# Designed miniproteins, single chains, part 114

Each design is a single chain, and the fold is of that chain. pLDDT is the mean over its residues in the fold that is shown.

## One batch from the design tools (miniprotein)

Design m3961
Fold by ESMFold2-Fast:
Structure m3961 (fold): chain A 76 residues (1-76)
Amino acid sequence: IEEILKELREAALKGDAEKVKELTKKAKEAGATTGQIIRATSEVFVRVLEIAVKRALGEEASEEEEKIMEAASEVE
């Protein structure tokens, strides 16, 4: 389970929405709780806030940061 949650966190931080969906399903099938899944992806929320602040300050977002924002909007 821990390995699946680690991969889920990494996929979420990279903005890989398809991989996040795949790993979320795999984690649930392996017996992970909703809380464990949320905790694994919590770093994405901090990253999204960092990107939002950078954009508010007029700094440009990288392609990687744009992918993270897209993934976050799918999860909401």
Scores: mean pLDDT 68

Design m3962
Fold by ESMFold2-Fast:
Formats: sequence, C-alpha cells, structure tokens
Structure m3962 (fold): chain A 115 residues (1-115)
Amino acid sequence: MRERIAELLRRTIAVLRELRELLAEKDPALAAEIDALIAWLEELLARLPSMSDEELIAALTETVRRLVALVNRAEAVAETLDPETRARVLALVAELRALVTELGELQEELLAELA
C-alpha cells in the first residue's frame, strides 16, 4: 500500500512541476500555489514511512482536496491561453485527474482495511 501511495505522489509531483513551468509566466500566482502543493507533497513523502494509517488517510483526503481545487483553477486558466499551451495544460490536467482517481481508490482501500 505505502509504496503504491509513494509512487502516485512522485508521479503527481512530476506532473505538477511540468504544469508549474507552463504557467510560470502566464499565471505566476497559480504557479506559486503549485510550488506550495509540491512542497506539501514532498513533506508527505518524507513522513510516509512513519505515519499511522489514520494520519495517512487524513493526508490523502487533504491531497485529493487540494489537487481537485488546483485542477479546476488550471482548467479555468487554460481557457485564457494560446491553443498550443492550452492543449499542453489540459493534457497535464487530465493526468492529474487520473492520479486523483487512483489516490482516492487507495484511500478507500486503506479505509476498508481499518473497518
């Protein structure tokens, strides 16, 4: 379980870094929020081996919540971008949505193991 979560978090960080680079000049405020989320996820990865299952469930819930909010904002910003940059942003948003789904499934699996 924890190795699968760590892998998904690393993939999420990689996609967020690509999104951040595309948005750095277009929306510096959103790029800064992405940087803050990356820092949060890197801290979560560092803490992952020592976290209780309850702490992990809470952290995954917060991660999914933050990613959904960010994805919605990135889609809104994409509408203001040139077609080439917009297509790249929307592709990364689609990858983040798939990762959110996978993280949510792992959270449900972890909750079921505690029941």
Scores: mean pLDDT 86

Design m3963
Fold by ESMFold2-Fast:
Structure m3963 (fold): chain A 82 residues (1-82)
Amino acid sequence: SLEEQAKALFEKIDTDGDGYISEEELEKYFRDELGIPFPLSENPFLKMLLDAADTDGDGKLSYEEFLALMQSPVWQRLQQAA
């Protein structure tokens, strides 16, 4: 299911195992797995994606926020472009 795939991917990206994905971890995933070269500081596209999912605005994604991001058409197109 989408939820099982999201959980597996979440656990892969959450390298420190704290139950959250940081902006740096998500950027590293886009760079290393999808081949998208984001700058470490203030990428407008990454910020837009995080703002769409991150309800708290702290630059961290919970599993629920990440699941919502994965259901985004922008995320689906991003994965297909890689």
Scores: mean pLDDT 67

Design m3964
Fold by ESMFold2-Fast:
Structure m3964 (fold): chain A 68 residues (1-68)
Amino acid sequence: SKLEETVKKLEELIKKGASGEELIELLQKEFGVSREIAGEAADEVGTAIVAGRSQEEAKKILEKELKK
């Protein structure tokens, strides 16, 4: 799914030390959401990934944030 592919891309970017701005840009390109929604999604998903949460949990967080 696009959500699963995007979570994998976010994990790769975070592993490479990408900035929050780069995560926001990815989410805006992939889903066409506003900067505000992309920022909240990047913060929540990024925090979950850094905390070692599963890809499935990160995907659920991303889906929830994108529906705001």
Scores: mean pLDDT 84

Design m3965
Fold by ESMFold2-Fast:
Structure m3965 (fold): chain A 77 residues (1-77)
Amino acid sequence: SPLEAEIERLKTQIENLKKQLEEAVKNNDRSKVKGLLKQIAYLEAKLEALRNPDLTRYEIMKRAQEKYEELLKKLEE
């Protein structure tokens, strides 16, 4: 279905961004790390929205922000 195709496309994009994130962390590129975390958080929220059509744009953005903050915490030692 078109929905399943979009889900798989987003999963592939997230996986590729996570690989870029690993390289940015190894290179101590803090600016790139923050940018990649924001993109990953947004796509993760968008992936949730595809399975929950009742989510508004504002709710998607709120979820993206919450995911971004959680991902930042996971990188703190």
Scores: mean pLDDT 85

Design m3966
Fold by ESMFold2-Fast:
Structure m3966 (fold): chain A 61 residues (1-61)
Amino acid sequence: MADAILTHQKLADALLEAGVITPEQAEAIKNDDSGKTLADVARAHPDLMRELLKAPAPEAA
């Protein structure tokens, strides 16, 4: 089930846990209704995006 808003929030949290982005960038992605910020990050880090999307349950405490 694809939900764009929930996917953006989950990916932002996963990228933050991976140390790819800062907390400020994670907030920017979550607040970006257009998804452009997430798309730019995905282009810069395609390997990490594929690993995160393949992971069955990315848990960040």
Scores: mean pLDDT 65

Design m3967
Fold by ESMFold2-Fast:
Structure m3967 (fold): chain A 77 residues (1-77)
Amino acid sequence: MDLPEEELRELEEMVRELERRGKTILMVRKSTKKEEIEKILKELGKEAAVILESDEPYLGEEKLYELVKKALEEMVA
């Protein structure tokens, strides 16, 4: 269920790289309105690199890793 140590370190490094670029990972529920997401980003003064929509209270580290990796690939493409 949880990521292996090697992959967990990679995830931490990827998140840290996003932070260095002034970007953040925003996790919201599917019920969260787009207007609300926009307001949160405005208040934080940051750009969202990844917006994760999940109805589960526990988003597995494996899923988070996959989504963050995909988002970074899309940003660099």
Scores: mean pLDDT 67

Design m3968
Fold by ESMFold2-Fast:
Structure m3968 (fold): chain A 76 residues (1-76)
Amino acid sequence: SKRKELEEIADEIIRVFGTEGVEAAIKLAKEKGAKVEEKDGEITITFELDGEKVSVKFNKSSQEKLAELLEKEKKE
């Protein structure tokens, strides 16, 4: 289903955020046609396809630390 396709894209964005950081996640989201909105340190990425909508939210201050922790664990 189209909703499942959007959920798979959202999961990919979350994975990229966790491994490559917020800038890479935003770039990928924009390349896939998502709406990206930033307010008060919160980033919202929204996908819409045939009336289905899926959104992912990140807190700008905590995301960088999560990405650094995942990157450090991978290098061990």
Scores: mean pLDDT 69

Design m3969
Fold by ESMFold2-Fast:
Structure m3969 (fold): chain A 87 residues (1-87)
Amino acid sequence: MRLPENPSPDTALLGLEIAEHEARVIAADPSLSPEEKKAALEELVAFARELVARARELYPDDTATLARLEAKLAAFEALVRELKAQL
């Protein structure tokens, strides 16, 4: 995945939903080894963290949406931990 140049908090929320879908696709892909799945999931978590960090930096005044974004990032990281545990 590529980081958007100027992600608003709403764009970042959509990005996290796309990342959740991609994480499930990666975990279910029979062509990938457990090590390849782990690497791809870790890359996706790094992408999600950068997306949230950029939205916070560019739109610090959007406090309500940023709070939702932080909660969604935490839920996404928890999902990735569960998917990795099932490898």
Scores: mean pLDDT 82

Design m3970
Fold by ESMFold2-Fast:
Structure m3970 (fold): chain A 80 residues (1-80)
Amino acid sequence: DLGVDKEETARATAELFAELKAHASEEEVREAIKLLGTALNVELPADASAEEIRAAVLAASAEQAEAALLALAVMLAVNR
């Protein structure tokens, strides 16, 4: 299959998270961090930065990285 580059998936996830953090409520940002932590199977700090999200995605499996990106994208779509 035409695989997605894990580095690009990590960048996309971090970029979407940075956009969320800039425009969303504090509560929505906390929910996004919990969602990402669950998808990546990692405990993220409540005040996680986009850089920490990128690092977590890079450390995860390709399947977890894709799940995290998809989950964040769906969350952004549902909350508009």
Scores: mean pLDDT 77

Design m3971
Fold by ESMFold2-Fast:
Structure m3971 (fold): chain A 83 residues (1-83)
Amino acid sequence: SDEEKKKLAEEGIKLAEEALKYITDPIAEGVIRLLIGMARYFLKKKDYDTAVYFTKKALEKALEYVTDEELKKRIKDLLKKME
């Protein structure tokens, strides 16, 4: 549902922002910030499918750089819900 997609995008943005605190690569940081910005933009437009898409891409990029096993698990678990 749109409500579930909205919630997934909101939760994913929050998790991507949490992951961003631990990412030191400036290119990776810039790309993730851009993807979060796009996800937020489409949330405001109520285009929840596109918001989930960009949220998923932000989390996938964050996962390449995150070393903390607990944070990796949280990201992977949320990505599975975004199938």
Scores: mean pLDDT 90

Design m3972
Fold by ESMFold2-Fast:
Structure m3972 (fold): chain A 74 residues (1-74)
Amino acid sequence: MLTPEEATKLLAEANKLFDEGKLDEARSIFERVAKEYPKFAALAYNALARMLQKAGKTDEAEEYRKKAIEISKK
């Protein structure tokens, strides 16, 4: 299980990887945070959706927004 500090560091690392053009590596980290730290799952999926939208991957961005909504609906 991730600590809040570890989850926060992973989110920062994923944002940095996206800025470097490493979208797939950033995606892997957001997926990991969502799985291992459920409190940040909706946040991680929403961040990933915004990054996919900026990259022109609109369909993939929509999928992750739907995941974030389902988590938040609980």
Scores: mean pLDDT 82

Design m3973
Fold by ESMFold2-Fast:
Structure m3973 (fold): chain A 62 residues (1-62)
Amino acid sequence: MYRVTITEGQGIDLVTGETLTVGDVIEATEVRFSASGELALITATDGRRVLADASGIRIERL
């Protein structure tokens, strides 16, 4: 499992359209990067799928 923190910009929930802001934390089962490496898709433990800039997140293994 991972802890993902938004450090710059915002994240967006791909299902609800809800935005996540700097300082928001996501407990995640998976983090996938786009082919370019510019975007991260975060699969939260609660089932949310959040898209964020890869440079705007901090990932810690739990």
Scores: mean pLDDT 84

Design m3974
Fold by ESMFold2-Fast:
Structure m3974 (fold): chain A 73 residues (1-73)
Amino acid sequence: SELEEKARAAARAAAGVALNRAIDGNLEKAEVKYESPGIEGRAVAIGGEKAEAEVVFEDVRVRLVLTREELEA
């Protein structure tokens, strides 16, 4: 669906921001799904006003809760 595609795009963008911020602090080891420097996004659940997305980047896993406003921005 369109909302799911937006959730994945938003998750990728937010993962980039989260990774940059985590570099200023501590990165936690995460399960590697792909042996690639790329960032993978996946919608976990989509409700009317929010979506949950999970993003994995080599050694980091980020779980995001996105509001409808954020997805439609």
Scores: mean pLDDT 54

Design m3975
Fold by ESMFold2-Fast:
Structure m3975 (fold): chain A 80 residues (1-80)
Amino acid sequence: MAVQEARQLLAEGKSLTDPRQILAIGDRLIDLAERTGSIEAAKYALELYKKALQLSTDRQVILEAIGQILRAMGVILDLE
C-alpha cells in the first residue's frame, strides 16, 4: 500500500536540509505517485520540491525544483 511508503518518504524529506537530498526524496515520491496513482504521494512530492526550492541558492537545483514542481502539479491534476 502506497500510503505508508509515501508517509515514510515525506518524514525523511522533512528531516533533511540539503536541497539536493530533498529533491531525491521528492523524486522517489513522484515516481511512487506515477506508478500507483497515489495523489497523496504526488502532494508530498510537491511539498518537498517547494521546500528544496526555498532552501536552494544553486541555479541548477532551483531549475530542477521548478521543473519537478510543474511535474507534480500535472500528476495531481491528472489524478483529481
Scores: mean pLDDT 85

Design m3976
Fold by ESMFold2-Fast:
Structure m3976 (fold): chain A 58 residues (1-58)
Amino acid sequence: LLDEAIAALLAGDVEKAVKYMRELYEQGKKDQALAIAKEALRIDPDNEEVKKLYEELT
């Protein structure tokens, strides 16, 4: 899941990355979900869904 989320971000597929990020969060892997959220915000800082999820994780 983490590697798949990273691959999605590198491909510019933020929507797919958000899907894997939520799966990581649901599995209790909050640290990994947070890392993906930070990277997604670096790529697309105006993405409201990622901003909301980042707020939930911090």
Scores: mean pLDDT 77

Design m3977
Fold by ESMFold2-Fast:
Structure m3977 (fold): chain A 86 residues (1-86)
Amino acid sequence: SLEEIRAKVEKGVEDATRENAKALVEEEGLSEEEAEIIARTASKTAGEIMFNALANGEQVSPEEFAQKMLEAIAEGRKKAEELKKA
């Protein structure tokens, strides 16, 4: 069902956020809060693309996917930097 697909995607976003945030802390020395903002922004974007592909058959080109992910990571890093400066 669409509801089951959404639940699986949402779980994937949470799992990816946790794993990617841990990697950012360990590899880049970011705070846990900064890392979670970046990881969640990127994972949420990927999850939305995945949900639209699975639920609606809507797919993005590899170039568009890469661009959206780069934009999401940049936005996450900007939010994290703003948190650090506050």
Scores: mean pLDDT 83

Design m3978
Fold by ESMFold2-Fast:
Structure m3978 (fold): chain A 92 residues (1-92)
Amino acid sequence: MKVLSVTGGLSVEEAEELAKYLEEKYGFDVTVLEDGDIIGSGELTKEQAEELAKYLEEKYGMKVTVNEDGSISGLGVGSNGKPVQFVLTTPN
């Protein structure tokens, strides 16, 4: 399983929407924190990772990189104008 961390500029409302999308579409186990950060775990195929990257680019304006192992790194801006970082990575 990969570890998910979303930090920075998402409002709690935006974080809850993203968390629901990840749970509903990909079966992720995610928790939205009080500050709007998201932590979680899940697994994506490379094809699903590319689909999610496109969703993040279209919905949140993120600049997203998908790695060969299906890991994702993204950087965007939340509704409050603050940087948002999306990381989905394989634990050691």
Scores: mean pLDDT 81

Design m3979
Fold by ESMFold2-Fast:
Parts: structure tokens; C-alpha cells; sequence
Structure m3979 (fold): chain A 72 residues (1-72)
């Protein structure tokens, strides 16, 4: 998908905007988890932390946070 490719290429702002509009978007959640698993980093960690705060029962959000933490 265009969103997944943009995030892999380092466009975390597009991901942040997508999750702000729809925090339960399957495409945005898949893009976040894929980027967190592949790259990690402080920006993805911050996005994952904010998402878990909004959706504490979301397993995919929790997994993205965990992946972002191990790739610091």
C-alpha cells in the first residue's frame, strides 16, 4: 500500500496523521507495526506510546510499542 511504502521510506508524519484521523485504521496499524518491527526509533516509539494510551486494549498497538522499544 502507498501508506506502508511511505512509512518504510521514513515518512512517519503521514503515519501520524493517518492514526490521528482513525486510530483503528487497519492499514495504518499494519504500517505502524511493520515500521516498528523493521526500523524502530524514537519517532515510532512516540507514535506507538500515544496509540496505546488511546487504545489500551488494542493488541496490535501493544505489539507495535513492544517492537519499537526493542529497536531503540
Amino acid sequence: SALLQAVIDGDVETLREALEKDPESPEALRALNAAASAHGGPELLEIAKKLVEKLPDSLIAQQALKNAQVNL
Scores: mean pLDDT 76

Design m3980
Fold by ESMFold2-Fast:
Structure m3980 (fold): chain A 67 residues (1-67)
Amino acid sequence: VTLEEAEKIIDEIAEELGVPAEEAKACVDKLAACSGLTAEEAIRILIERHGLEAAREAVRTAIELFG
């Protein structure tokens, strides 16, 4: 899984929820900061270990908590 694929998931969920992609990325960055990771790195790891659906849910959760 590439960082570009991870970024695309963040963008897709941002569009679905009507949130600017940059704001969605900032929310995921806040969630990922607890692990010392960037948004794209955290989402890539989630896709590789738990699949695409788990990554999408993580993005939605981050936006809900920090948006």
Scores: mean pLDDT 80

Design m3981
Fold by ESMFold2-Fast:
Structure m3981 (fold): chain A 99 residues (1-99)
Amino acid sequence: MKKEEEQKKKEEIEKATKEIEKLAEEARELGRRAMKYLDSGKDVDKARELLEKAQELTDKAEEIAKKVGYTKKIVIETASAGMSVLGMVSGLVSHERRS
């Protein structure tokens, strides 16, 4: 019983780690797509939607990490990228509202 419980915990952490890495990678790709929209100057609303999705995935990954005691390095890197671009989008929307 005790050995099975320890093995289940190990499998749970490993599965959670893979899920966190997958969510972080998906959020990173959404961030890259959002940057392309911002760079083209075309659709700021589309960039905002992609960044919101990236943030949601990052939040989910961080919640899983908290539950299993995972090292948050990958999640932190993804969040930093998303947050930087979110700041830029907020600035652009404020300027558009004044125009």
Scores: mean pLDDT 63

Design m3982
Fold by ESMFold2-Fast:
Structure m3982 (fold): chain A 73 residues (1-73)
Amino acid sequence: SANAEKSREYGRLAGEAAARGDAEAARKYGILAGQYASKSLTGSGAVTALGAGIQQAEEAARAAADGKPAPPS
């Protein structure tokens, strides 16, 4: 669906923002990804998807702020 596609797009943008150390953009795009994911679901599933998206956005923003968006390999 369009909502699922937008969720993936904003998730990718959040990851790219985290990779460049842009914590604010990473958080913003991560929240948008969660919102679009929730729009593709109903009931408690929508709330759960939104919550998961926000949590992932917080983690991405924190990683960006630390300058380490990816684990060392």
Scores: mean pLDDT 70

Design m3983
Fold by ESMFold2-Fast:
Structure m3983 (fold): chain A 80 residues (1-80)
Amino acid sequence: DIEAQREALRERIAKAKALLEALKSAPTEERKKALMEYLNMEEVTAEQIPEIEAKLRATIAELEALLGLSVEELERLARE
């Protein structure tokens, strides 16, 4: 079970990193569209993009920290 959760975390991290990499090279309209699709948001403005990208980077860091925990540590956190 926990190993399956760790694999799901790895997949989430990979997808989020791929999104951030795509956003770096995409024009503003494509960045807005990609973020709306990924976050299931009805609207994203150009002014929101830097803040949303910063939050995505923070989320990746949190998920990577969780992935770095042992199976035992991850189970303890799930019960807290």
Scores: mean pLDDT 75

Design m3984
Fold by ESMFold2-Fast:
Structure m3984 (fold): chain A 104 residues (1-104)
Amino acid sequence: SLQERIDEAAEALRKEARSILEEKGATPQAVDEIYRLARERIRELVTDPEVQAELESTLDGMARALRNLLEQHKDLPEEERRALFLRGVDAMIDHLRAKLLEAA
């Protein structure tokens, strides 16, 4: 079912985000990798070009906001920056999941 595929994609992205964080830290490069993976999942799940464009626009805005947040807080201790990254990524995934379920 589409709902099960959306839930599986969201869970996969959360696991990938934790792996990327361990490899790259709370960096713009880590945000870019999550953006790339989330965009690929949207393209796999959504066949309607208009819905796809709306979701990709939302993803772009959220990824940009997270990059800016991490840059503003670059002087925070590593543990706090990692927590900001994970909260931002989880919020992004939750928002995209909600929009995907509404579009389904």
Scores: mean pLDDT 86

Design m3985
Fold by ESMFold2-Fast:
Structure m3985 (fold): chain A 55 residues (1-55)
Amino acid sequence: SAAAVAAFRAEAERIAATLPWEEAARRLSDLVRRHDTPEAEAVAKEVLARHGPVV
């Protein structure tokens, strides 16, 4: 649902803002795996790209 996507985005932004990029990437990968949706994967990639280096 849109609400679930918004909640995931808020959590992803919080993780990326509070942790070093590499640690945030690991945490977000785990959350994406738990959510198991293409929307969660897209949001996590977007958030990580905005908070750190691309590659």
Scores: mean pLDDT 77

Design m3986
Fold by ESMFold2-Fast:
Structure m3986 (fold): chain A 94 residues (1-94)
Amino acid sequence: SMIDERLERLKERLRQAKSADELEGVMEEIQREILKLVQEGAAVKDIADFADEMEKEFLKFAVEHKDDPEMVAAAIRAAFILRGSRLLMQQQAA
């Protein structure tokens, strides 16, 4: 699906991030894509699943970059934001 292609592109961008600033840039792109999905009328479940997949990728990134405190802090911050958004969306869909 087009959503899966957007998700894979963002996962690849995240994996290539070399600084906390680049990682924050990826998070801004994720927020724009979530807004686009809302504007396109995507199901709440699909948007929540998108956020869940990106949360998992940020947590994986934090583990892979554990020796870089700035990268870990930025990744954990992004993951927490995505988790909060996902939980709120899932509660509204129930």
Scores: mean pLDDT 85

Design m3987
Fold by ESMFold2-Fast:
Order: C-alpha cells, then sequence, then structure tokens
Structure m3987 (fold): chain A 58 residues (1-58)
C-alpha cells in the first residue's frame, strides 16, 4: 500500500486536476450546471480525503 504521505500527494494531484477541469468547463460551457455540480462534489470529496490523510500523517 502507498504511504500516507504518498496517498496525500495523490489526493492533492487529483483535487487540483478536478479543479482545473471545473475551470475549463466554466469557460467552455457555463450552462453545464449538472456537470459543474458533479465536478464540485468530486473536488469536495477529494479535499475531505486529503484533509483526513494529512491529519493521519501529523
Amino acid sequence: MPSLEQQARNAQIQRDTVDSLLTMVELVDPDATDLKAKLRAQKAALQEQLAQLQAQVS
């Protein structure tokens, strides 16, 4: 299994990727409400996972 530090880095990268996709969707298709909501939910889940992993590393 990857270390807690590695898991935290992976979660951070995934969060940043989703954030970039959300920004792109808002620029290309601002009316894509369902897609934006899904991406925001995914980002929130990744942020929660990252916070829990960071707490375990501390």
Scores: mean pLDDT 80

Design m3988
Fold by ESMFold2-Fast:
Structure m3988 (fold): chain A 100 residues (1-100)
Amino acid sequence: SFEEIKEEIIRLVEEAARRALEIFSKHLSPEEVEKIKKELEEFLERLRKAETEEELEEIVAEFAQFLSERASTLPPAAAAEVRELLRRLVREVMRLLEKL
């Protein structure tokens, strides 16, 4: 069902956000990390309010784009780790959406 797939997508995005914040915390100031955390919390709130497959896909794409752009400020190895995390997230989300 839509609700079951939405809950699974939210769990995947929450885990990706948690892991991204761990990577950012090693390289950025606490103030910069808190700003990123706030933006990620807003993406999760948008996902919880999403009512269509198209909204879920768009929000996840925007989430991945936001983190990819922020990763550009990191050392190359850390940036690559964040981008690999996002690539895996987007792939798994697209697989879930195909079931709708």
Scores: mean pLDDT 90

Design m3989
Fold by ESMFold2-Fast:
Structure m3989 (fold): chain A 73 residues (1-73)
Amino acid sequence: SAAEEAALAELVAFGREYAASLGLEIDDASLTALARTALQLNDWDLERARATLKAVLERMAAEPHDGPGFRHV
């Protein structure tokens, strides 16, 4: 629906800015997948999804990592 598309777009925009603030490099496809998963886990509640995405991005930034945030398997 248009409302779901708007919520996803808003969450992706938030996630992009937040990831940048953490120094985390993440591609658009991975960010969109994480945002959609956050929305699905929270029954499309944008406020709860933002909290979930923020926590995921903070964890990714804090963990040892090598290369882009793309699932390779």
Scores: mean pLDDT 79

Design m3990
Fold by ESMFold2-Fast:
Structure m3990 (fold): chain A 76 residues (1-76)
Amino acid sequence: GDAGAGKALQGAGPAASEAIREASKDPTAEGELTLEGGGATAKVKITGGKGTTEFTLGDDVAYADSVAGVATSLRA
């Protein structure tokens, strides 16, 4: 991705990790993964008792089949 997109994804990493961790404690929490741009990007939406958090993963961040894998990729 371009430098701007990479920096935005890196800035989202801590917030995304916190949202995933908090959602894991909330039995009403739901996660949704949507592929965009022919699979080049993925949009992740996490909804729980504290509200909704959304972030986008690009080619520079490996997407994974699981929430744990997504959190790990965002830390890179």
Scores: mean pLDDT 50

Design m3991
Fold by ESMFold2-Fast:
Structure m3991 (fold): chain A 66 residues (1-66)
Amino acid sequence: MGRTFIAPSSADLPALVAYIKQHGTAPLTVDLVSSIEEAKERAQRFSGTVHILDEQANVLETLELP
């Protein structure tokens, strides 16, 4: 299954890109949101492993979705 990364639109884009690169190749999905609360809500739309990141691309939460 793929991995999904959700981050605020204010996130450090170079740090986010570096983090994603460390996790290898596709399938990878990146979604940008206006807040961490929106990130948690949007995560429910995905399946598999979802990583919620802060503005510095630190992992705040990892969800395992069916």
Scores: mean pLDDT 69

Design m3992
Fold by ESMFold2-Fast:
Structure m3992 (fold): chain A 60 residues (1-60)
Amino acid sequence: TDFLEKAARLAGVTGEVYVFSSEAEKQAQWPRITEELGKVKEITEEQKRLAARVLAILER
């Protein structure tokens, strides 16, 4: 969906893919991803939550 691509770009994932060696590492980086999304003023609180979840899926 268009939203998935937009979320990836806003989090600086366009052209780059987060690769986690383990589930623990993925969870450890989750707060950082959420914080980066929070710094984007143009994203609403609702979109911020969705974007963070979408990133977790895209990193597959």
Scores: mean pLDDT 54

Design m3993
Fold by ESMFold2-Fast:
Structure m3993 (fold): chain A 84 residues (1-84)
Amino acid sequence: SEADKIYEEFKKEIDRLLAEHPDDPAVRAAAENLKRFLDYQYERIKKLKEAGASEEEIKNEIDTMKKAYQLGLERLRELAAARA
């Protein structure tokens, strides 16, 4: 699904940034916080689908997750760049 693709793409990008900065505790903490938020949003979408939520509700949650991901990832990239 679109949610699965978005989740996997952003998770891979976060993991890539962590691999580039293995010994930076600030980057690690920020990345872990973003991943935790990501996991909660993704799990929420899956639970909504299981509960039979409307297509509109699911689309709204996916849009919310995508926007939060884009903002969070941009902030993480800025932090990593400043630390490099």
Scores: mean pLDDT 79

Design m3994
Fold by ESMFold2-Fast:
Structure m3994 (fold): chain A 77 residues (1-77)
Amino acid sequence: GAMPTPEQVAEAVRQAGRELGLPDDVIEAAANAFKEAVEKGYTRGQALAAAAKMILDKGGTVEQASEFARRAAELLA
Protein backbone atom coordinates (compact mmCIF):
# COMPACT_ATOMS: atom_id res chain seq x y z
CA GLY A 1 0.00 0.00 0.00
CA ALA A 2 0.94 3.68 -0.04
CA MET A 3 3.41 4.89 2.58
CA PRO A 4 1.52 6.40 5.55
CA THR A 5 1.73 10.18 5.95
CA PRO A 6 3.28 11.69 9.11
CA GLU A 7 -0.28 12.67 10.11
CA GLN A 8 -1.57 9.06 9.79
CA VAL A 9 1.38 7.76 11.80
CA ALA A 10 0.81 10.45 14.47
CA GLU A 11 -2.83 9.29 14.75
CA ALA A 12 -1.64 5.74 15.61
CA VAL A 13 0.49 7.30 18.37
CA ARG A 14 -2.53 9.28 19.63
CA GLN A 15 -4.67 6.13 19.71
CA ALA A 16 -2.04 4.26 21.76
CA GLY A 17 -1.97 7.15 24.25
CA ARG A 18 -5.78 7.28 24.50
CA GLU A 19 -6.02 3.51 25.11
CA LEU A 20 -3.54 3.88 28.01
CA GLY A 21 -5.55 6.76 29.53
CA LEU A 22 -2.77 9.34 29.16
CA PRO A 23 -3.73 13.04 29.51
CA ASP A 24 -4.53 14.82 26.22
CA ASP A 25 -1.55 17.21 26.54
CA VAL A 26 0.85 14.25 26.99
CA ILE A 27 -0.71 12.44 24.00
CA GLU A 28 -0.32 15.50 21.74
CA ALA A 29 3.28 16.10 22.92
CA ALA A 30 4.15 12.43 22.19
CA ALA A 31 2.42 12.55 18.76
CA ASN A 32 4.27 15.77 17.86
CA ALA A 33 7.62 14.30 18.99
CA PHE A 34 6.97 11.22 16.80
CA LYS A 35 5.95 13.33 13.78
CA GLU A 36 9.00 15.62 14.11
CA ALA A 37 11.37 12.63 14.38
CA VAL A 38 9.87 11.02 11.23
CA GLU A 39 10.06 14.35 9.33
CA LYS A 40 13.76 14.62 10.34
CA GLY A 41 14.41 11.19 8.76
CA TYR A 42 14.61 9.03 11.91
CA THR A 43 13.38 5.43 11.77
CA ARG A 44 9.98 4.46 13.21
CA GLY A 45 11.80 2.81 16.13
CA GLN A 46 13.74 6.02 16.85
CA ALA A 47 10.53 8.08 16.49
CA LEU A 48 8.73 5.75 18.95
CA ALA A 49 11.65 6.18 21.38
CA ALA A 50 11.30 9.99 21.06
CA ALA A 51 7.53 9.76 21.77
CA ALA A 52 8.12 7.46 24.77
CA LYS A 53 10.75 9.89 26.11
CA MET A 54 8.19 12.71 25.85
CA ILE A 55 5.77 10.70 28.04
CA LEU A 56 8.54 10.34 30.65
CA ASP A 57 9.45 14.06 30.37
CA LYS A 58 5.76 14.92 31.01
CA GLY A 59 5.72 12.83 34.22
CA GLY A 60 4.56 9.48 32.86
CA THR A 61 5.90 6.24 34.34
CA VAL A 62 8.40 3.84 32.73
CA GLU A 63 5.56 1.28 32.55
CA GLN A 64 3.31 3.75 30.68
CA ALA A 65 6.12 4.64 28.24
CA SER A 66 6.87 0.93 27.62
CA GLU A 67 3.20 -0.05 27.04
CA PHE A 68 2.71 3.01 24.81
CA ALA A 69 5.70 2.04 22.62
CA ARG A 70 4.45 -1.57 22.38
CA ARG A 71 0.89 -0.56 21.42
CA ALA A 72 1.97 2.18 18.99
CA ALA A 73 4.34 -0.29 17.26
CA GLU A 74 1.44 -2.80 17.01
CA LEU A 75 -0.86 -0.15 15.46
CA LEU A 76 1.88 0.80 12.96
CA ALA A 77 2.54 -2.82 11.88
Scores: mean pLDDT 80

Design m3995
Fold by ESMFold2-Fast:
Order: C-alpha cells, then sequence, then structure tokens
Structure m3995 (fold): chain A 81 residues (1-81)
C-alpha cells in the first residue's frame, strides 16, 4: 500500500485541473477541509456510502468529484467504508 504522502501527491495531480478551475491554490488545506466535512456528514448520516459523503462534502466546498476521485479522497484520510 502507498504511503500517505504518495497518496496525497497522486490526489494533488489528479484533482489539479478542478482545483485550478475553482481558484483553489492551497490544495493540502482544501483536502484537509474536505476530510473534516466528510467526517461530519458521515456522523450525521451513518448509512451514507463514503463515496457519496465525500462527493457531498466536495460539492459544499465548491467542486464536483467523480465516485472514483471521491474513493481516493476517502482512502487518503483512512475513512471507513
Amino acid sequence: EKTFEERRAELRELLKPKFEEAGITDYDAFLDKLGLATIIIRNMFPDLPVEEAVQLAAKMLGIELTPEEARKVAELFDLPP
């Protein structure tokens, strides 16, 4: 399994076009906010699939993620399925 830093670097590269289009310059701070928002959403809606919780959190923060991108975010923050 890849290290946290390797997974974070892959996510930065994968999401860079979406971040640039949305005017997001601090990618790591955005990913931290996304992780926290996902945890809050899942605490409120425990039966919600992790991919959908990540997508909802991202939408609230101003970007849209595919299910595959959302899964990679969940993996980065070691979120339960």
Scores: mean pLDDT 78

Design m3996
Fold by ESMFold2-Fast:
Structure m3996 (fold): chain A 61 residues (1-61)
Amino acid sequence: MLRGVKYGLLYGLGLVSNMGDYSSLPQSVLDRLVQEGLELYESGEVTDEEIEEWLEVYKKS
């Protein structure tokens, strides 16, 4: 999964206040990354453990 989609999921779930370096992108791109991330989570392709790992990476970025 692309890092932008991971950050989109974290933001879409309300786990982060912004999408880091991606926050400077057009809102339409940010909306797509959030939607793609949420769809992968809802389909079961992403686990809660992977989300926790991505949060730790986000905090260190």
Scores: mean pLDDT 79

Design m3997
Fold by ESMFold2-Fast:
Structure m3997 (fold): chain A 66 residues (1-66)
Amino acid sequence: MKELLERALEENREELIDLLMKKYKLSREEAEEVLDRVEEELDTVESGVELFELMERIAKEIIEQR
């Protein structure tokens, strides 16, 4: 599972950056930080749903730090 999620993140990195920028009004740098943090916590993620929940949590944390 982890390897499939890592591959999905790598193959869809630009699409995920665009999604994060549009949905959460993040800068490109902030969106890249979200994905980097997601990769660090990927061992705790077992499904695509949990992956998106993790991305949303980290995106909100970055917004709160503004």
Scores: mean pLDDT 76

